# Designs tried in a protein design run: designed miniproteins, single chains. Part 38

Each design is a single chain, and the fold is of that chain. pLDDT is the mean over its residues in the fold that is shown.

## One batch from the design tools (miniprotein)

Design m1302
Fold by ESMFold2-Fast:
Structure m1302 (fold): chain A 60 residues (1-60)
Amino acid sequence: SAALKRRHEILVGATEGVLEISEFIGKRLNDEDFITFSRQKYEEAVRALDEELERRLRQS
């Protein structure tokens, strides 16, 4: 549905915003481990959102 796709778009955009802030913080702290961790958490979050969208669309 269009509503499910819009929800997915907004939530992915929010996770992108969190990643941008986290990368900014990590660069200022010169913390490469934190940057790597933040990118991994972003990828996990997007994957979970993509799987949820696919599951819900299949149930429709």
Scores: mean pLDDT 88

Design m1303
Fold by ESMFold2-Fast:
Structure m1303 (fold): chain A 95 residues (1-95)
Amino acid sequence: MEEKAQELRKKAEEIQKNNPELSEENVTEEARELAKRVLLEQIKQLVEAGKLREHIDKIAELARETGEPELIIELLREAGVPEELIEEVRRRIEE
C-alpha cells in the first residue's frame, strides 16, 4: 500500500497540473474515482503540512476546470479541512 501511495502522490501532482479538465467524454467514471482518491490524498497531505492555504487558488481553479466545484468541496470536507478554509475555496471558485 505504501508503494502505491508514493505512485499516487506523483500522479496527484500530474493531475493537478495537467488534468484540470475532467469532462465525461474524456474520463470514465472509474478514472474519475481514481482522480478523486488521488486529489483527496494530496489535500490531506497539504492539511497535515499546514500548507493548504497556499494552494487555495489552485484548488479553486481545478474545481472550475472540472466543472464540478461541489466535488472539490466534498473532498475538502473528507480531508478534514476547516470550514473557514472551505468557505475561502468556495469564494475563490465563485470569482
Scores: mean pLDDT 67

Design m1304
Fold by ESMFold2-Fast:
Structure m1304 (fold): chain A 98 residues (1-98)
Amino acid sequence: MQEKLEEIGDILKPLAGDPRWQAFIAENAPRFAELIANDTEENRRKALELLYEALLFAIDLYLEKTGDKELAEELKKILEEIYKKAEEELAKIIAEEK
């Protein structure tokens, strides 16, 4: 699982210089920081959702640049699996804090 997350990061790393990716981060990074600063159960879930949306956007930019539909579809499936497991872990953490 961690290896698959690293693989996604490495594939998407070339997008760091993309103006559309930079614009997305500039708009959404303050929102993410606000969610982290106000640590609530709801804000933790929203932060996780925002990270998922950011990674989906990065994968779509990768597809547009490379035309590699097969890899983009594989990355989306891996992301969905990671997101599901992250939601399960977040639910456990919240339950343990109660």
Scores: mean pLDDT 75

Design m1305
Fold by ESMFold2-Fast:
Structure m1305 (fold): chain A 64 residues (1-64)
Amino acid sequence: SLEEVAAALREVGLLGPDEEVTPENAGGLLFPEEGISTATLARFQALMGLTVDGIPDAATAAAL
């Protein structure tokens, strides 16, 4: 869910304590080149029932 994604992003340091994940900013935050680990992204994909490959694709971004 969005809350679990927000928690994961805070854990990897891409989201501050006063920031929240919205559909508008989530796409940029999900790219590994911007610091999100493959393991964190794979965990999110598993929670959302997506293909667990750790790659930020449109389906992963749309699940936020």
Scores: mean pLDDT 57

Design m1306
Fold by ESMFold2-Fast:
Structure m1306 (fold): chain A 74 residues (1-74)
Amino acid sequence: MEEKLAEGREHIARGIDAYRQGNWKEAAEHFERAAELLEGQEKADAYRMPSRAYRLAGDFEKAEEWEKKAKEAE
């Protein structure tokens, strides 16, 4: 449990770094992995991150998919 949360938090950090560099697709992939591993409010927050990154990458299909998942996770 704790190991999965730690891994999820590492993916958030890596996703943020990729996002800051303008690597939108890489950022989205890290945020997706974090959403799989995290729980509760952290999971809900992580579900919101891929949609924005995918929109910036031009992947509107995945962006919409992750927006729906974010609503379900809340």
Scores: mean pLDDT 81

Design m1307
Fold by ESMFold2-Fast:
Structure m1307 (fold): chain A 71 residues (1-71)
Amino acid sequence: SPYDELMSKLDEAKKKLEDESASKQEILQTLSDVMLAYQEVAPTLSPEQRAEVQRKLDDIVRLAGERLRKL
């Protein structure tokens, strides 16, 4: 389902952002890809699915921000 695919992409993005070798460009691309996927899928989600996605997305945005501040 689009929800399951989005959740998988969010998990993969988090793993990529935890990679200390990732460049600024790779971090920004990862964040962009996740945000685009979220925008496409979000209107099709139930309220409970949106809450789970938002929780993971908040973690990803926080991690990306932390990484970008170090570069």
Scores: mean pLDDT 83

Design m1308
Fold by ESMFold2-Fast:
Structure m1308 (fold): chain A 109 residues (1-109)
Amino acid sequence: SLPPEADFAQLAPPSVMADPEARAASIEEFIKRLLELGEKYGATELAEEVARLIKERNVSHLHLAVEADAPAGLRAALEFLREALRAGVARSRVFRVDGATVVASVAFE
């Protein structure tokens, strides 16, 4: 349902990610992608804050897709993720931006 290049959330639930190294690698890759997008679209500080919260929360199942032509969409997605991480959302959530193919998902354990 998402463009292939925009889907980089490979963080599986803990029940699937029994290997701590595999889980850490998946989180690191997701953070790397966030920081790259933040740099590209001028949202570096927000991306860094979200990355820090991800590390602190040790979360599973994060999903972010971004339209390359929508810096505002990236900001909205990052703001949504930041709020979800700060609030400690246990349930899955979805945020969409029409016309930008931007979607952010979050689901703790």
Scores: mean pLDDT 66

Design m1309
Fold by ESMFold2-Fast:
Structure m1309 (fold): chain A 86 residues (1-86)
Amino acid sequence: SAEEERREELALLEAVLEVLLREGRRDAAAALLAVRQLELGRPATAEGQEALAAGWTRAEVERLIEEYEEEARRLLEEARREEAEA
C-alpha cells in the first residue's frame, strides 16, 4: 500500500540521517532533514535553511540517499534483529 511504502521510505530516510550524523556530515544531515520537513509541509530549521542556501537541492539529497542506501539498509537490518531479540 501507499502507506506501507511511505513508512518504509521514512525508515530509510531516518537510517540515512543516522549514518550521516555518525560520520559527522552535519551539513548533509541538515539538508536531508530540511528536504523531508518541507515535503511534509513543515518549516525547515535554521541549519537546514543554511544547507539549502549553500546549494543542497532535492536532487542532490536524493543522490545522497542513493550513496548511503546500502549502509542505511544495514543499520535497519541490525535494528530489526535487535527488536526481534527483545
Scores: mean pLDDT 77

Design m1310
Fold by ESMFold2-Fast:
Structure m1310 (fold): chain A 72 residues (1-72)
Amino acid sequence: MEEIAKSLIEDILAKTRVEIDKLKKLAEQAYKEGPELSKGYEEKMDELVKRTEARIRSIKELVEQLNEELDK
């Protein structure tokens, strides 16, 4: 059971990380297009990353709790 839950969470984390990385690259591209876009993109990217990272952290905490219970 724990292995299945861990695998699912890891899959979600991996997919979310790929999306964040993609958004970061898009923000960097926009930064090259013009200074007026750079600040707006930085703000939006930071907000998206923070929201997603908070979700990832919650899931990771659950995985760590499950691992600790197994280690007992």
Scores: mean pLDDT 69

Design m1311
Fold by ESMFold2-Fast:
Structure m1311 (fold): chain A 87 residues (1-87)
Amino acid sequence: SMEELEKKAKEWEKKIKNKEVFEGEIEVETEDGRRVLLKVETSDEELSEEEIKEYLEKKKEELRELEAKEGVEAGYVVKFFSYKPLP
């Protein structure tokens, strides 16, 4: 549910603020009947700018494949504590 998504979002924000390494996933149905799969991933790894770009491109491809296969909207949020949050 949207309420469950909001609860998870607050939990993830708290973990991000505390610089905790974690991963999470939730599927929710929006009010207009769309299915949305949201995945969150954080890391304390020291990655180069090039490695970050490669990682993000791979995640974008995974999202496109998931959306095409499942007919759902999907999103990834990845945050590297040693560098910068994703846009």
Scores: mean pLDDT 65

Design m1312
Fold by ESMFold2-Fast:
Formats: structure tokens, C-alpha cells, sequence
Structure m1312 (fold): chain A 68 residues (1-68)
């Protein structure tokens, strides 16, 4: 389903953010969030912009939890 694809896209972004965070690369965490929509336009072209925004929002919330 599209919902499962959105979740998979979010998990991909979260994994990239987690990897950057574990390396102490806080700039990489910020850039991962900032470039999330562009990344998903390439890796998940079947999703709409709204669906990509949902995936990025999930990843952003995850990053905020890691950074606080």
C-alpha cells in the first residue's frame, strides 16, 4: 500500500539520520532532514509530494528525539 511505502521511505531517512548521529555528524543529521524531500523524489518517485512530506516529518521527529 502507499501507507507502507511512506513508512518505508521514512525508515530509510531515519536510518541515514541515525548513522550520522552515531558518527557525531550533527551537520549530517541537519542536512538529512533538509534534503529529505529531494532524496525521496529520487528514491520514491511513486509517492506524491504530500506523501514524501509525511515521510520527512516522521524522520524529522526522530531526529529531534535524538538531538534532545
Amino acid sequence: SMEEKIKAAAEGLKQAIKNAYELGNLKGVEEGIKNGLETLKESAPELSDEEREEAVEEARKYAEELLK
Scores: mean pLDDT 83

Design m1313
Fold by ESMFold2-Fast:
Structure m1313 (fold): chain A 95 residues (1-95)
Amino acid sequence: MSLLERFKKIEDLIKQGKLVEAAKLAYEIVRDYGVERTAMGALIALAMGYSREVYLLVEFAIVVLTKGKDEAIRFAEKVLGLSREEAEALVDAIT
């Protein structure tokens, strides 16, 4: 499956309200393709008209992998608009 096809699956999960599954898939994509390729792919997808939420979940997954749990919780609160309790639950669910 191509990187763009995987981003389409994230978008479909977001449309279904499956935020945890979408974030988990974003995390798996960053692990499979690496940070640089996934970040560039997400920017291209955004330019092609993919939802902003796909881009933000990819950024969140990169923060989880590169900066750790505390920074990922702050990102989820400030950028994804989650409460602290929701942000902690999301990070714990994907790690």
Scores: mean pLDDT 86

Design m1314
Fold by ESMFold2-Fast:
Structure m1314 (fold): chain A 55 residues (1-55)
Amino acid sequence: MLYTLAPELVPTAELLGYSQPLTREQVADLARAFEPDVPAEVLLEALLRKGLISE
């Protein structure tokens, strides 16, 4: 599955070397950049719920 990022997340994805659309693993790496101590699944669900990423 591929994900599209909200504009506010694009600079961080580019810093990590990722181009849209991102894979699930790439979104998990992006999420860890903000909250390394929170499980990637929890962060991914939060990002989807807030509309910061889209499937």
Scores: mean pLDDT 74

Design m1315
Fold by ESMFold2-Fast:
Structure m1315 (fold): chain A 85 residues (1-85)
Amino acid sequence: LDEALELIEQAYRALSRGDLDRALELAEQVFEMVKPYLSPEELKRVEELLRTARKLSKDSNKRGQARQHLLQALDILERNIRDKK
């Protein structure tokens, strides 16, 4: 879980630098690590947010929308890790 928190901090730093692709990659890695700790509702929500963010990230006019979906996913992941630590 400490490793997952470190990756989340790296994802936020990537987003602050405008590196959406790196942030999305890191968020997907965190999601795989924390899947066993998520409720079925949270699991479905994070999966949909990450899927939508990846689709939107391929459209140059929708990268801002992709970033917002990714931020929502990271928020859910971070809360769950901190609650289980």
Scores: mean pLDDT 83

Design m1316
Fold by ESMFold2-Fast:
Structure m1316 (fold): chain A 68 residues (1-68)
Amino acid sequence: SDLEQAAELADLALKETDDDVLADLLAKAFKLLGYSDAEVESVLKILKSKSKDELHQAAKDLAKLAKL
């Protein structure tokens, strides 16, 4: 399911050391959760402005939500 694929992408993001790759994985997860391309681009821009710690926290929160 799209939710399971989003959870896998969030788990991959948690293991990434490259902030740009992490942001791209999170953007793909949001796309699978039903966000539009425009919304995903807005989210990606916001995520790229965040610190590494904030990106990892977002990935952790998304992985937890997708597994509910």
Scores: mean pLDDT 73

Design m1317
Fold by ESMFold2-Fast:
Structure m1317 (fold): chain A 59 residues (1-59)
Amino acid sequence: SPAVEALRAVIADHEANLARLQARLASTTDPAEKAELQREIDTVQANIDVLRAELARLE
């Protein structure tokens, strides 16, 4: 369905962003930057979890 395809596209975009943030975290040595990146990662992961729950409800 178009709704399922749209949700999968949004999830894929968030997962790509999560991968970029994780790569930055792995290469960063500044503790303050690591803490900020971890907060951003946690937020993006929570958003992915909500969207995946919505996808499961529609399938």
Scores: mean pLDDT 89

Design m1318
Fold by ESMFold2-Fast:
Structure m1318 (fold): chain A 86 residues (1-86)
Amino acid sequence: SMDDQIDALVASIRTAEELLHMLRVAAADARAEGTPEAEALADRIEAAAKELQAMIDAGTPFEEVRARARAVLLETARAIAAMKAA
């Protein structure tokens, strides 16, 4: 399932920098769709990456950072799938 694939991907990542990189890749993938909806999604992912950076800078435990990144990546994957199905 998509949830299982995102969980496996996030579990394989051991650094906060790798999680931030994955969010930036997701934002670029969203922008590549070329629609206003995809641009709005990319802006939301970039905002989430800034939130994640703030958590890292505040010394938030890595598992909490990972959980937040997982939620954002899953939301993003679902939104992209929905846009492609429309």
Scores: mean pLDDT 80

Design m1319
Fold by ESMFold2-Fast:
Structure m1319 (fold): chain A 75 residues (1-75)
Amino acid sequence: EEEEKLRLGRLIAQEILKVTKKYMDEGKLTAEANQKALEEAIEKVIERFPDVTPEELREALRLYSRHVQAEAAAA
């Protein structure tokens, strides 16, 4: 269960980075662009995995973020 959530969290995090980098390359990086990037990434993941809800993606992202921070603290 958590392993699958970590996989989804990593996937959504990668999509966010791709969208954010696109905005950075276009010189459009703002707080609004970061928010839009999150929403756009969620929609892209749901389009590819229609069984996943936005709420599950948010939960997976939070779990992944905590996992990365915990690993950094343990290193």
Scores: mean pLDDT 73

Design m1320
Fold by ESMFold2-Fast:
Structure m1320 (fold): chain A 68 residues (1-68)
Amino acid sequence: SKELASMSLEEALEKIKEEYNVEIEVEGNTYTVSGKDSKDVTEAGMYIKEWAEAHGLEGVKVVAKLTA
């Protein structure tokens, strides 16, 4: 969406962390999403991919982790 295309990486990650109650670690093109709820982790990962697509970024990988 046009809104996602206007957001910086930092803004997008903060918004995702707040909306889905997840932690996000970034190593190169790999985004590790950690949270207690599988749906929240999955939706946060999809949001990261949608943001990356809006910015024309290739090779973005999302890793999902469930915390106990």
Scores: mean pLDDT 81

Design m1321
Fold by ESMFold2-Fast:
Structure m1321 (fold): chain A 64 residues (1-64)
Amino acid sequence: SMEEQLKKIREEAKEEADKRLKEIRDDGKKNKLSPLEVFLKAADALGEVYEKLVEKRKELKEKS
């Protein structure tokens, strides 16, 4: 069903966001980035994940 596909898209987006945020925090610790720099990198990564989520949802609506 479309609802099951939408749930899968959200779950995949959450997993990708969690992975990217962890990588950014680990990189921030390694390179001694400021809290603001870490925050801005996290915001950019979440924005990319959100855009991908919107795109996949749009594709489901147009092709289903």
Scores: mean pLDDT 82

Design m1322
Fold by ESMFold2-Fast:
Structure m1322 (fold): chain A 81 residues (1-81)
Amino acid sequence: SVSDMVVSYNSMMDGVNNSHSDVNNVTNNLNGNINNMNTMPTTPDVSDMVNNYNSTVSGYNSSNTSYNNSLSSYNTMVSSM
C-alpha cells in the first residue's frame, strides 16, 4: 500500500540521516586522534593512541558502509515508485 511505502521511505531516510551523522561523528573522532598523534611526544601511550586511531578508522568504515547501504535501499524504494 501507499501507506506502507511511506513508512518504508521514512525508515530508510532515518537510516540515511543516522548513518550520515555516525560518519560525521567518526570522522571528527578520527581527525581528533590524528591531531593527538601528531602532537604527542614519544610516550608509552603511543600504542593506545594507535589503537584508538585504528578503532576510529574501523568505525568510520562501518558507518560509511551503513550509509551506503541505507542510500542503496532508499534509491531502490524510490525507483520502485
Scores: mean pLDDT 68

Design m1323
Fold by ESMFold2-Fast:
Order: sequence, then structure tokens, then C-alpha cells
Structure m1323 (fold): chain A 105 residues (1-105)
Amino acid sequence: MMSRSESQRAARLLLHSSGLDRLPLSDAERQEIANALRKLETMTDEKEILDILKEVLTKHPDVAGELAYRLTSIAGMGLRDAMEVSRVAEKEGAEAAVEKAGELL
């Protein structure tokens, strides 16, 4: 992007995705997740944020808690709320986590 602030936000996304290489994911799955994080950084529409959360968490149930935390944090949720969505994703799965994120966004 032409904006310096947007470039700095993109750099922050790389830092948030740096831990994903330790998760049991293929290169294609990591690329898909990285792309989702980039979209969430620039998204302001709640419905589209929740659609991305649902897609990513549904595809990666074994790491849904960690992904829910990262995705909701990038989407602008506070630490406590992001941690609650993460817990719901781990305990109850993707659909429940998306519903919880919708309540907190």
C-alpha cells in the first residue's frame, strides 16, 4: 500500500504470524492463514471478519484455540476478549468461537 502506516501494520502482521511455523500445518495452510491475517488487519466489517474466522478455524480444528487468539487480536479485539474466544474455540469448536467473537466485536 502507498500509506506508511499501512506498511507498518503489515510488518506487525509478520510478527503475529511468526509463531505459526511451530504449529502442525502445511506450507499451503500457513500461507492461507497468513493471507487471512492480512485481510483482518484492513477489515472493519464485522460480518466479513467473522466469515474469515469461521473459514480458518473450521479448516484447522487441532489448532483452533491458537488461531482464534491470533485472528481476533489482529481484528482489533483486546487481550482478554481474544483469550476468551481462544478458549471457546479449543473447548467448543469453530462455530461457538465465531458466535463468541461476534458478541465481543
Scores: mean pLDDT 73

Design m1324
Fold by ESMFold2-Fast:
Structure m1324 (fold): chain A 80 residues (1-80)
Amino acid sequence: STKKVTEENLESARRTAELAGMPQEEVDRGIEKVRELLKEGKLKEASREATLFEASFTVLLIKKSVEKLAERKELERLLR
């Protein structure tokens, strides 16, 4: 069902945003905004907001990956 697939995709996006280190308040606001637009039948606006939310946590995932690489380099330096 469309409703089930949409909720599964929203929960997947939530988990990815949390993995990215997005603050819980920001994750909840992003998901809720998409849910409210879907409830109102504003499918194009919901799609746009979902895309913006995905772009936001994708940038955070990249930053987190870079930070983890830097942490590893610092640990290697300290062990010498």
Scores: mean pLDDT 79

Design m1325
Fold by ESMFold2-Fast:
Structure m1325 (fold): chain A 70 residues (1-70)
Amino acid sequence: SHMEKIREILMKAADLIEDPARGVALVLLSLAYILEGKFDEAVQAIRDALTEAGKPEEAEKLSKEFAEAL
């Protein structure tokens, strides 16, 4: 299901962030954007967080997969 794919991607993104508090914040922010219908902002939040974590390849890959799952 789309919801299971969204959950999987968010958990992978959070796991790539060394600070667990920032990982949790990303999941909550992305879910809040989704609930508001702000899908582009949800995708951008994942890309920005992973880029800031020093993982630009994962940022591009997971943000693209997340956009496709939404």
Scores: mean pLDDT 82

Design m1326
Fold by ESMFold2-Fast:
Structure m1326 (fold): chain A 80 residues (1-80)
Amino acid sequence: SPVLEVVSLEVRIVGVSTDAELAVRTKASRETLEALLAEVDDLRRQLEDAYARGWITPAQYERLMAQLDETRALLEAGLA
């Protein structure tokens, strides 16, 4: 079901953002931050695929992609 797959994707995008904030706040290992970056990159691919399939609107795609970009920037700052 496209609806269930989109909801699952949105939940995972929120989840990785929360995990990233916690990891940076607690000074998690480089390995942990790199694993979260890999998850962000995987979710970006899934989001691009969902958009290509017509499962989400352009507005939803832009919003969710912006959240992933913000999470990535947070993790990259934590690695610096």
Scores: mean pLDDT 89

Design m1327
Fold by ESMFold2-Fast:
Structure m1327 (fold): chain A 87 residues (1-87)
Amino acid sequence: EIEELLKKVEEETKKAEEALAKGDYKTAAEHYEKAAEYAKKLGELSGDPRWYVMSYVALAEAYKLLGDYEKAEKYLAEGRAIKAAAA
């Protein structure tokens, strides 16, 4: 399951980047949110905090693309806090 979840994170991130390249911010945000969900599951299964950081970064990007800068900053702050604690 971990390998399958990793592939799903890669797939959703690629789809988000492809949508972003087309200027389709709503579709890009939807794929970043899915990538964040799979990254969170990887964090839960592996215990590796890097996946939680990746999840928060993806959520921040999604909300930034949707114009919700307050939520984007909140998720970036959560990701930075986890990264700082792991350093």
Scores: mean pLDDT 84

Design m1328
Fold by ESMFold2-Fast:
Structure m1328 (fold): chain A 82 residues (1-82)
Amino acid sequence: SKEKEQLIELGKVVAENLKDVKISKEAAKEIGKNAVEEALERGLSKEEAIEVAEETVKKLAELGAISEEDAKAGIEAARETA
């Protein structure tokens, strides 16, 4: 959906603004949870909300703000929240 695409792009912009900030595993989990909650409140499906959170967390890992292991924890937290 267009709303999903816009939220993914917003998440990537936020991730780029955080690239120089080292993010903890706990913060990565909170980012994943918040991304899902925001997407659900905007009327996205559970599956689309999880995709928004996954793309945001993956972008943070690509930029080096979090480890791949912490990114996985963030994605798992997102799935549990949805």
Scores: mean pLDDT 82

Design m1329
Fold by ESMFold2-Fast:
Structure m1329 (fold): chain A 59 residues (1-59)
Amino acid sequence: MAYTPTRRELRIYAMAESGMSQAEIGRRLGVSPATVSRAVRRMRELGVTLEDAIAALEA
């Protein structure tokens, strides 16, 4: 990847792909729903899978 996601962006993406709403993720992490939306879009644009995100967070 030309861009390296932060652990926070990977966490947001994993939560979103697991079915958690943008509002719930924002509330839990203290970020706006817009920040959650942008992180999810960025991860999808990079082709990051849920498995990739989980593996990176577990490493």
Scores: mean pLDDT 75

Design m1330
Fold by ESMFold2-Fast:
Structure m1330 (fold): chain A 91 residues (1-91)
Amino acid sequence: MMKEIEEEARRRAEELVAEEAALLATLSPAEQEALIAELEAARAAATGRKKEYLGLALEAVRALVAGDLERAREYLTRLSLLVAEEALAKA
């Protein structure tokens, strides 16, 4: 069932790239920098799984701000897989 989880994660990542890119486009450069700084601080304070989650989110936001949609898609796919793994562990 890993194949179906990967396909779902890729689909979610494409949706998230479109949604997050649109959202970030409404933010000023100062607001984008503030968001990145908040994610960096949150990641630095976090441990374990939450640190990994925030790290992927941070890299995705950095990629979107840089206009690198392919890199953003890769990080959001990894993030979606991490979320799916946690959901499976609770089942």
Scores: mean pLDDT 77

Design m1331
Fold by ESMFold2-Fast:
Structure m1331 (fold): chain A 65 residues (1-65)
Amino acid sequence: ATRKVATRIYIMGLAIEAGMPGVEVLSDDKLRIKVRPEDEKQLEAAKEAKKIAEEAGMELIVEEL
């Protein structure tokens, strides 16, 4: 669906902007992001991404390095 595509692009943009070490599309409804727990900017971006994913009915996996 168009909404899910837009949500994936938005989350990927958040990950890039926050300098996250990785973002992976696992399926149409599932993403993984990798964050450094010492980086507050990455943690805040991960919280926003999780909220947006939940609102879109998507699963977001947050992996701490």
Scores: mean pLDDT 81

Design m1332
Fold by ESMFold2-Fast:
Structure m1332 (fold): chain A 77 residues (1-77)
Amino acid sequence: MKVVVGGRNGGRAGRIAGEKYGKPVAVGDDVDEGLALARDSGADVVAIGAPDEATAREMAEEAAKRLGADEVVVLDL
């Protein structure tokens, strides 16, 4: 599973994740919601919008602890 964090909002993060990975994307407001939506929909990619760099880093650290750092990608805002 791949987690993409940042992009200012979930819609932008989801679009970039879909373009880059070409898989179904679950879009969530946080790591817990994103992973739950991916489980329920069968998506291999999770996108989480972050409004600023500090929030993006915190969410990326949480995702990396749960899935491993190689599964997490941070987008520029």
Scores: mean pLDDT 77

Design m1333
Fold by ESMFold2-Fast:
Structure m1333 (fold): chain A 63 residues (1-63)
Amino acid sequence: SLSITPNYVTAEDIERLKEAALKLLEEGEEVYFESEETGKEAASLIPNSEFRVVNGRYVVRKK
């Protein structure tokens, strides 16, 4: 879309990261995120996942 919004972290960005996270979680891996809000959003949308902050990093893993 060509719409300009005050929020530059979009649902599309979250979906892109969620897709990668789903793949890694299926393999039993942890997924690192750049921002806390994106990591929490991904964890909230992925069943049987949890969000954690580890050594200042934003991580999503299988519960």
Scores: mean pLDDT 65

Design m1334
Fold by ESMFold2-Fast:
Structure m1334 (fold): chain A 80 residues (1-80)
Amino acid sequence: SAEELIAQAAEELRKDPLSEKALELLEQAARRYEEQKDYFMAALAYKGIADLEAERYGEDSERAKKARERMVELLEKARR
């Protein structure tokens, strides 16, 4: 489930704050939440992705900005 993927990502991040495995798990969770039309939970997963990409490549990196933009888009969908 998407919830199990989030729990696994949190465990991986406790072991390694820059975990590539956590990034993969968050991306999988976001996709599952989007499939379920749970846009709020998908946005929270993208917040995790954005924070992780910002730690890896910097706050102003293209990767962090792209993930943050996706988070905002999903939050807007969640309001509808």
Scores: mean pLDDT 86

Design m1335
Fold by ESMFold2-Fast:
Structure m1335 (fold): chain A 130 residues (1-130)
Amino acid sequence: SRSLELAKEINDFLQKLADQAQSGETNLEAAKKALDYVEENMDDVITASLTLPDEADELAQRFTDLAQQFPESAVYLGKTALGLAAHNPEMTEQVLKAVEQVDPEGAEEVREYAREALERMARVRDKYLK
């Protein structure tokens, strides 16, 4: 289906950015690109997470682990993870706790982003279940 193909494309793209974010030399730029992509494509990212929830959770965990490793990028990586995790309250809580531990000042901005992602997830879910 188109939704499955789009979900795989989104996950593949974000996986490549996560690979780039593993290096300190490319981490910040990769983190910013990942967030830019998620913000521009939030409804599609959420739809992908509803289509392939296990893959979305694994990818959200990967961005969360990277946020803990690279505190300077934690807001960008955390917001990216929240777009993937909005369908999963337990994963959302893990992302928020991880960011708060490494970047307490950025944590409030990330919490506000989580609220926006959850609202968008509710709207996307209504369309998906139709």
Scores: mean pLDDT 88

Design m1336
Fold by ESMFold2-Fast:
Structure m1336 (fold): chain A 93 residues (1-93)
Amino acid sequence: DPLDSLSPEQLREEALALNDENAEVMEQLRNSDSPRDKEALLLLGELNQAMLDGDEARVQEVLARAEELGYLPLAQAQLRLQQLQLRLAEKGA
């Protein structure tokens, strides 16, 4: 896992950058009336829950659905952000 090679400072820096980028997109999705954007927001919530549950099959299912909606890069960024945050919590303990 390439994340294991990163220092806590590097993990924090990447997490902050991705969080800021994702927060901007997430705000746009929350304010959107588009059914596709609303579905994308729900999928990001499901991705978060699947990661917390350790359900790899559900993570893959959510990523596949995000690809169909045209939101695969956003879903991958959210997955990366969660992985960075989990590693930071592990190293901060």
Scores: mean pLDDT 76

Design m1337
Fold by ESMFold2-Fast:
Structure m1337 (fold): chain A 90 residues (1-90)
Amino acid sequence: MAKEVIEELKKDLADFEKRLRTATPEQILELAREFSEKVLEYAKKGAPKDVVRSALGAFAGTAAAHSRDPELAAELQKIARETIKKIDEL
């Protein structure tokens, strides 16, 4: 059960990172919000909190590096922090 959820999370992370590498700034923010929602759902389904936080961190790092915009990077970090807080509340 948890193992299957972790495998699905890893697959989604890979797919989102692929989409992120060709995304516009507007699409980067949309992808960040969408992935944040997905990782929260995986946490609710029993994925270990450390694993979902790690996946979110990996995505945020790729998004920040690809964006090359400090303001966009700051907004991405805010989205990640808000999502981590929600995960920790579970």
Scores: mean pLDDT 81

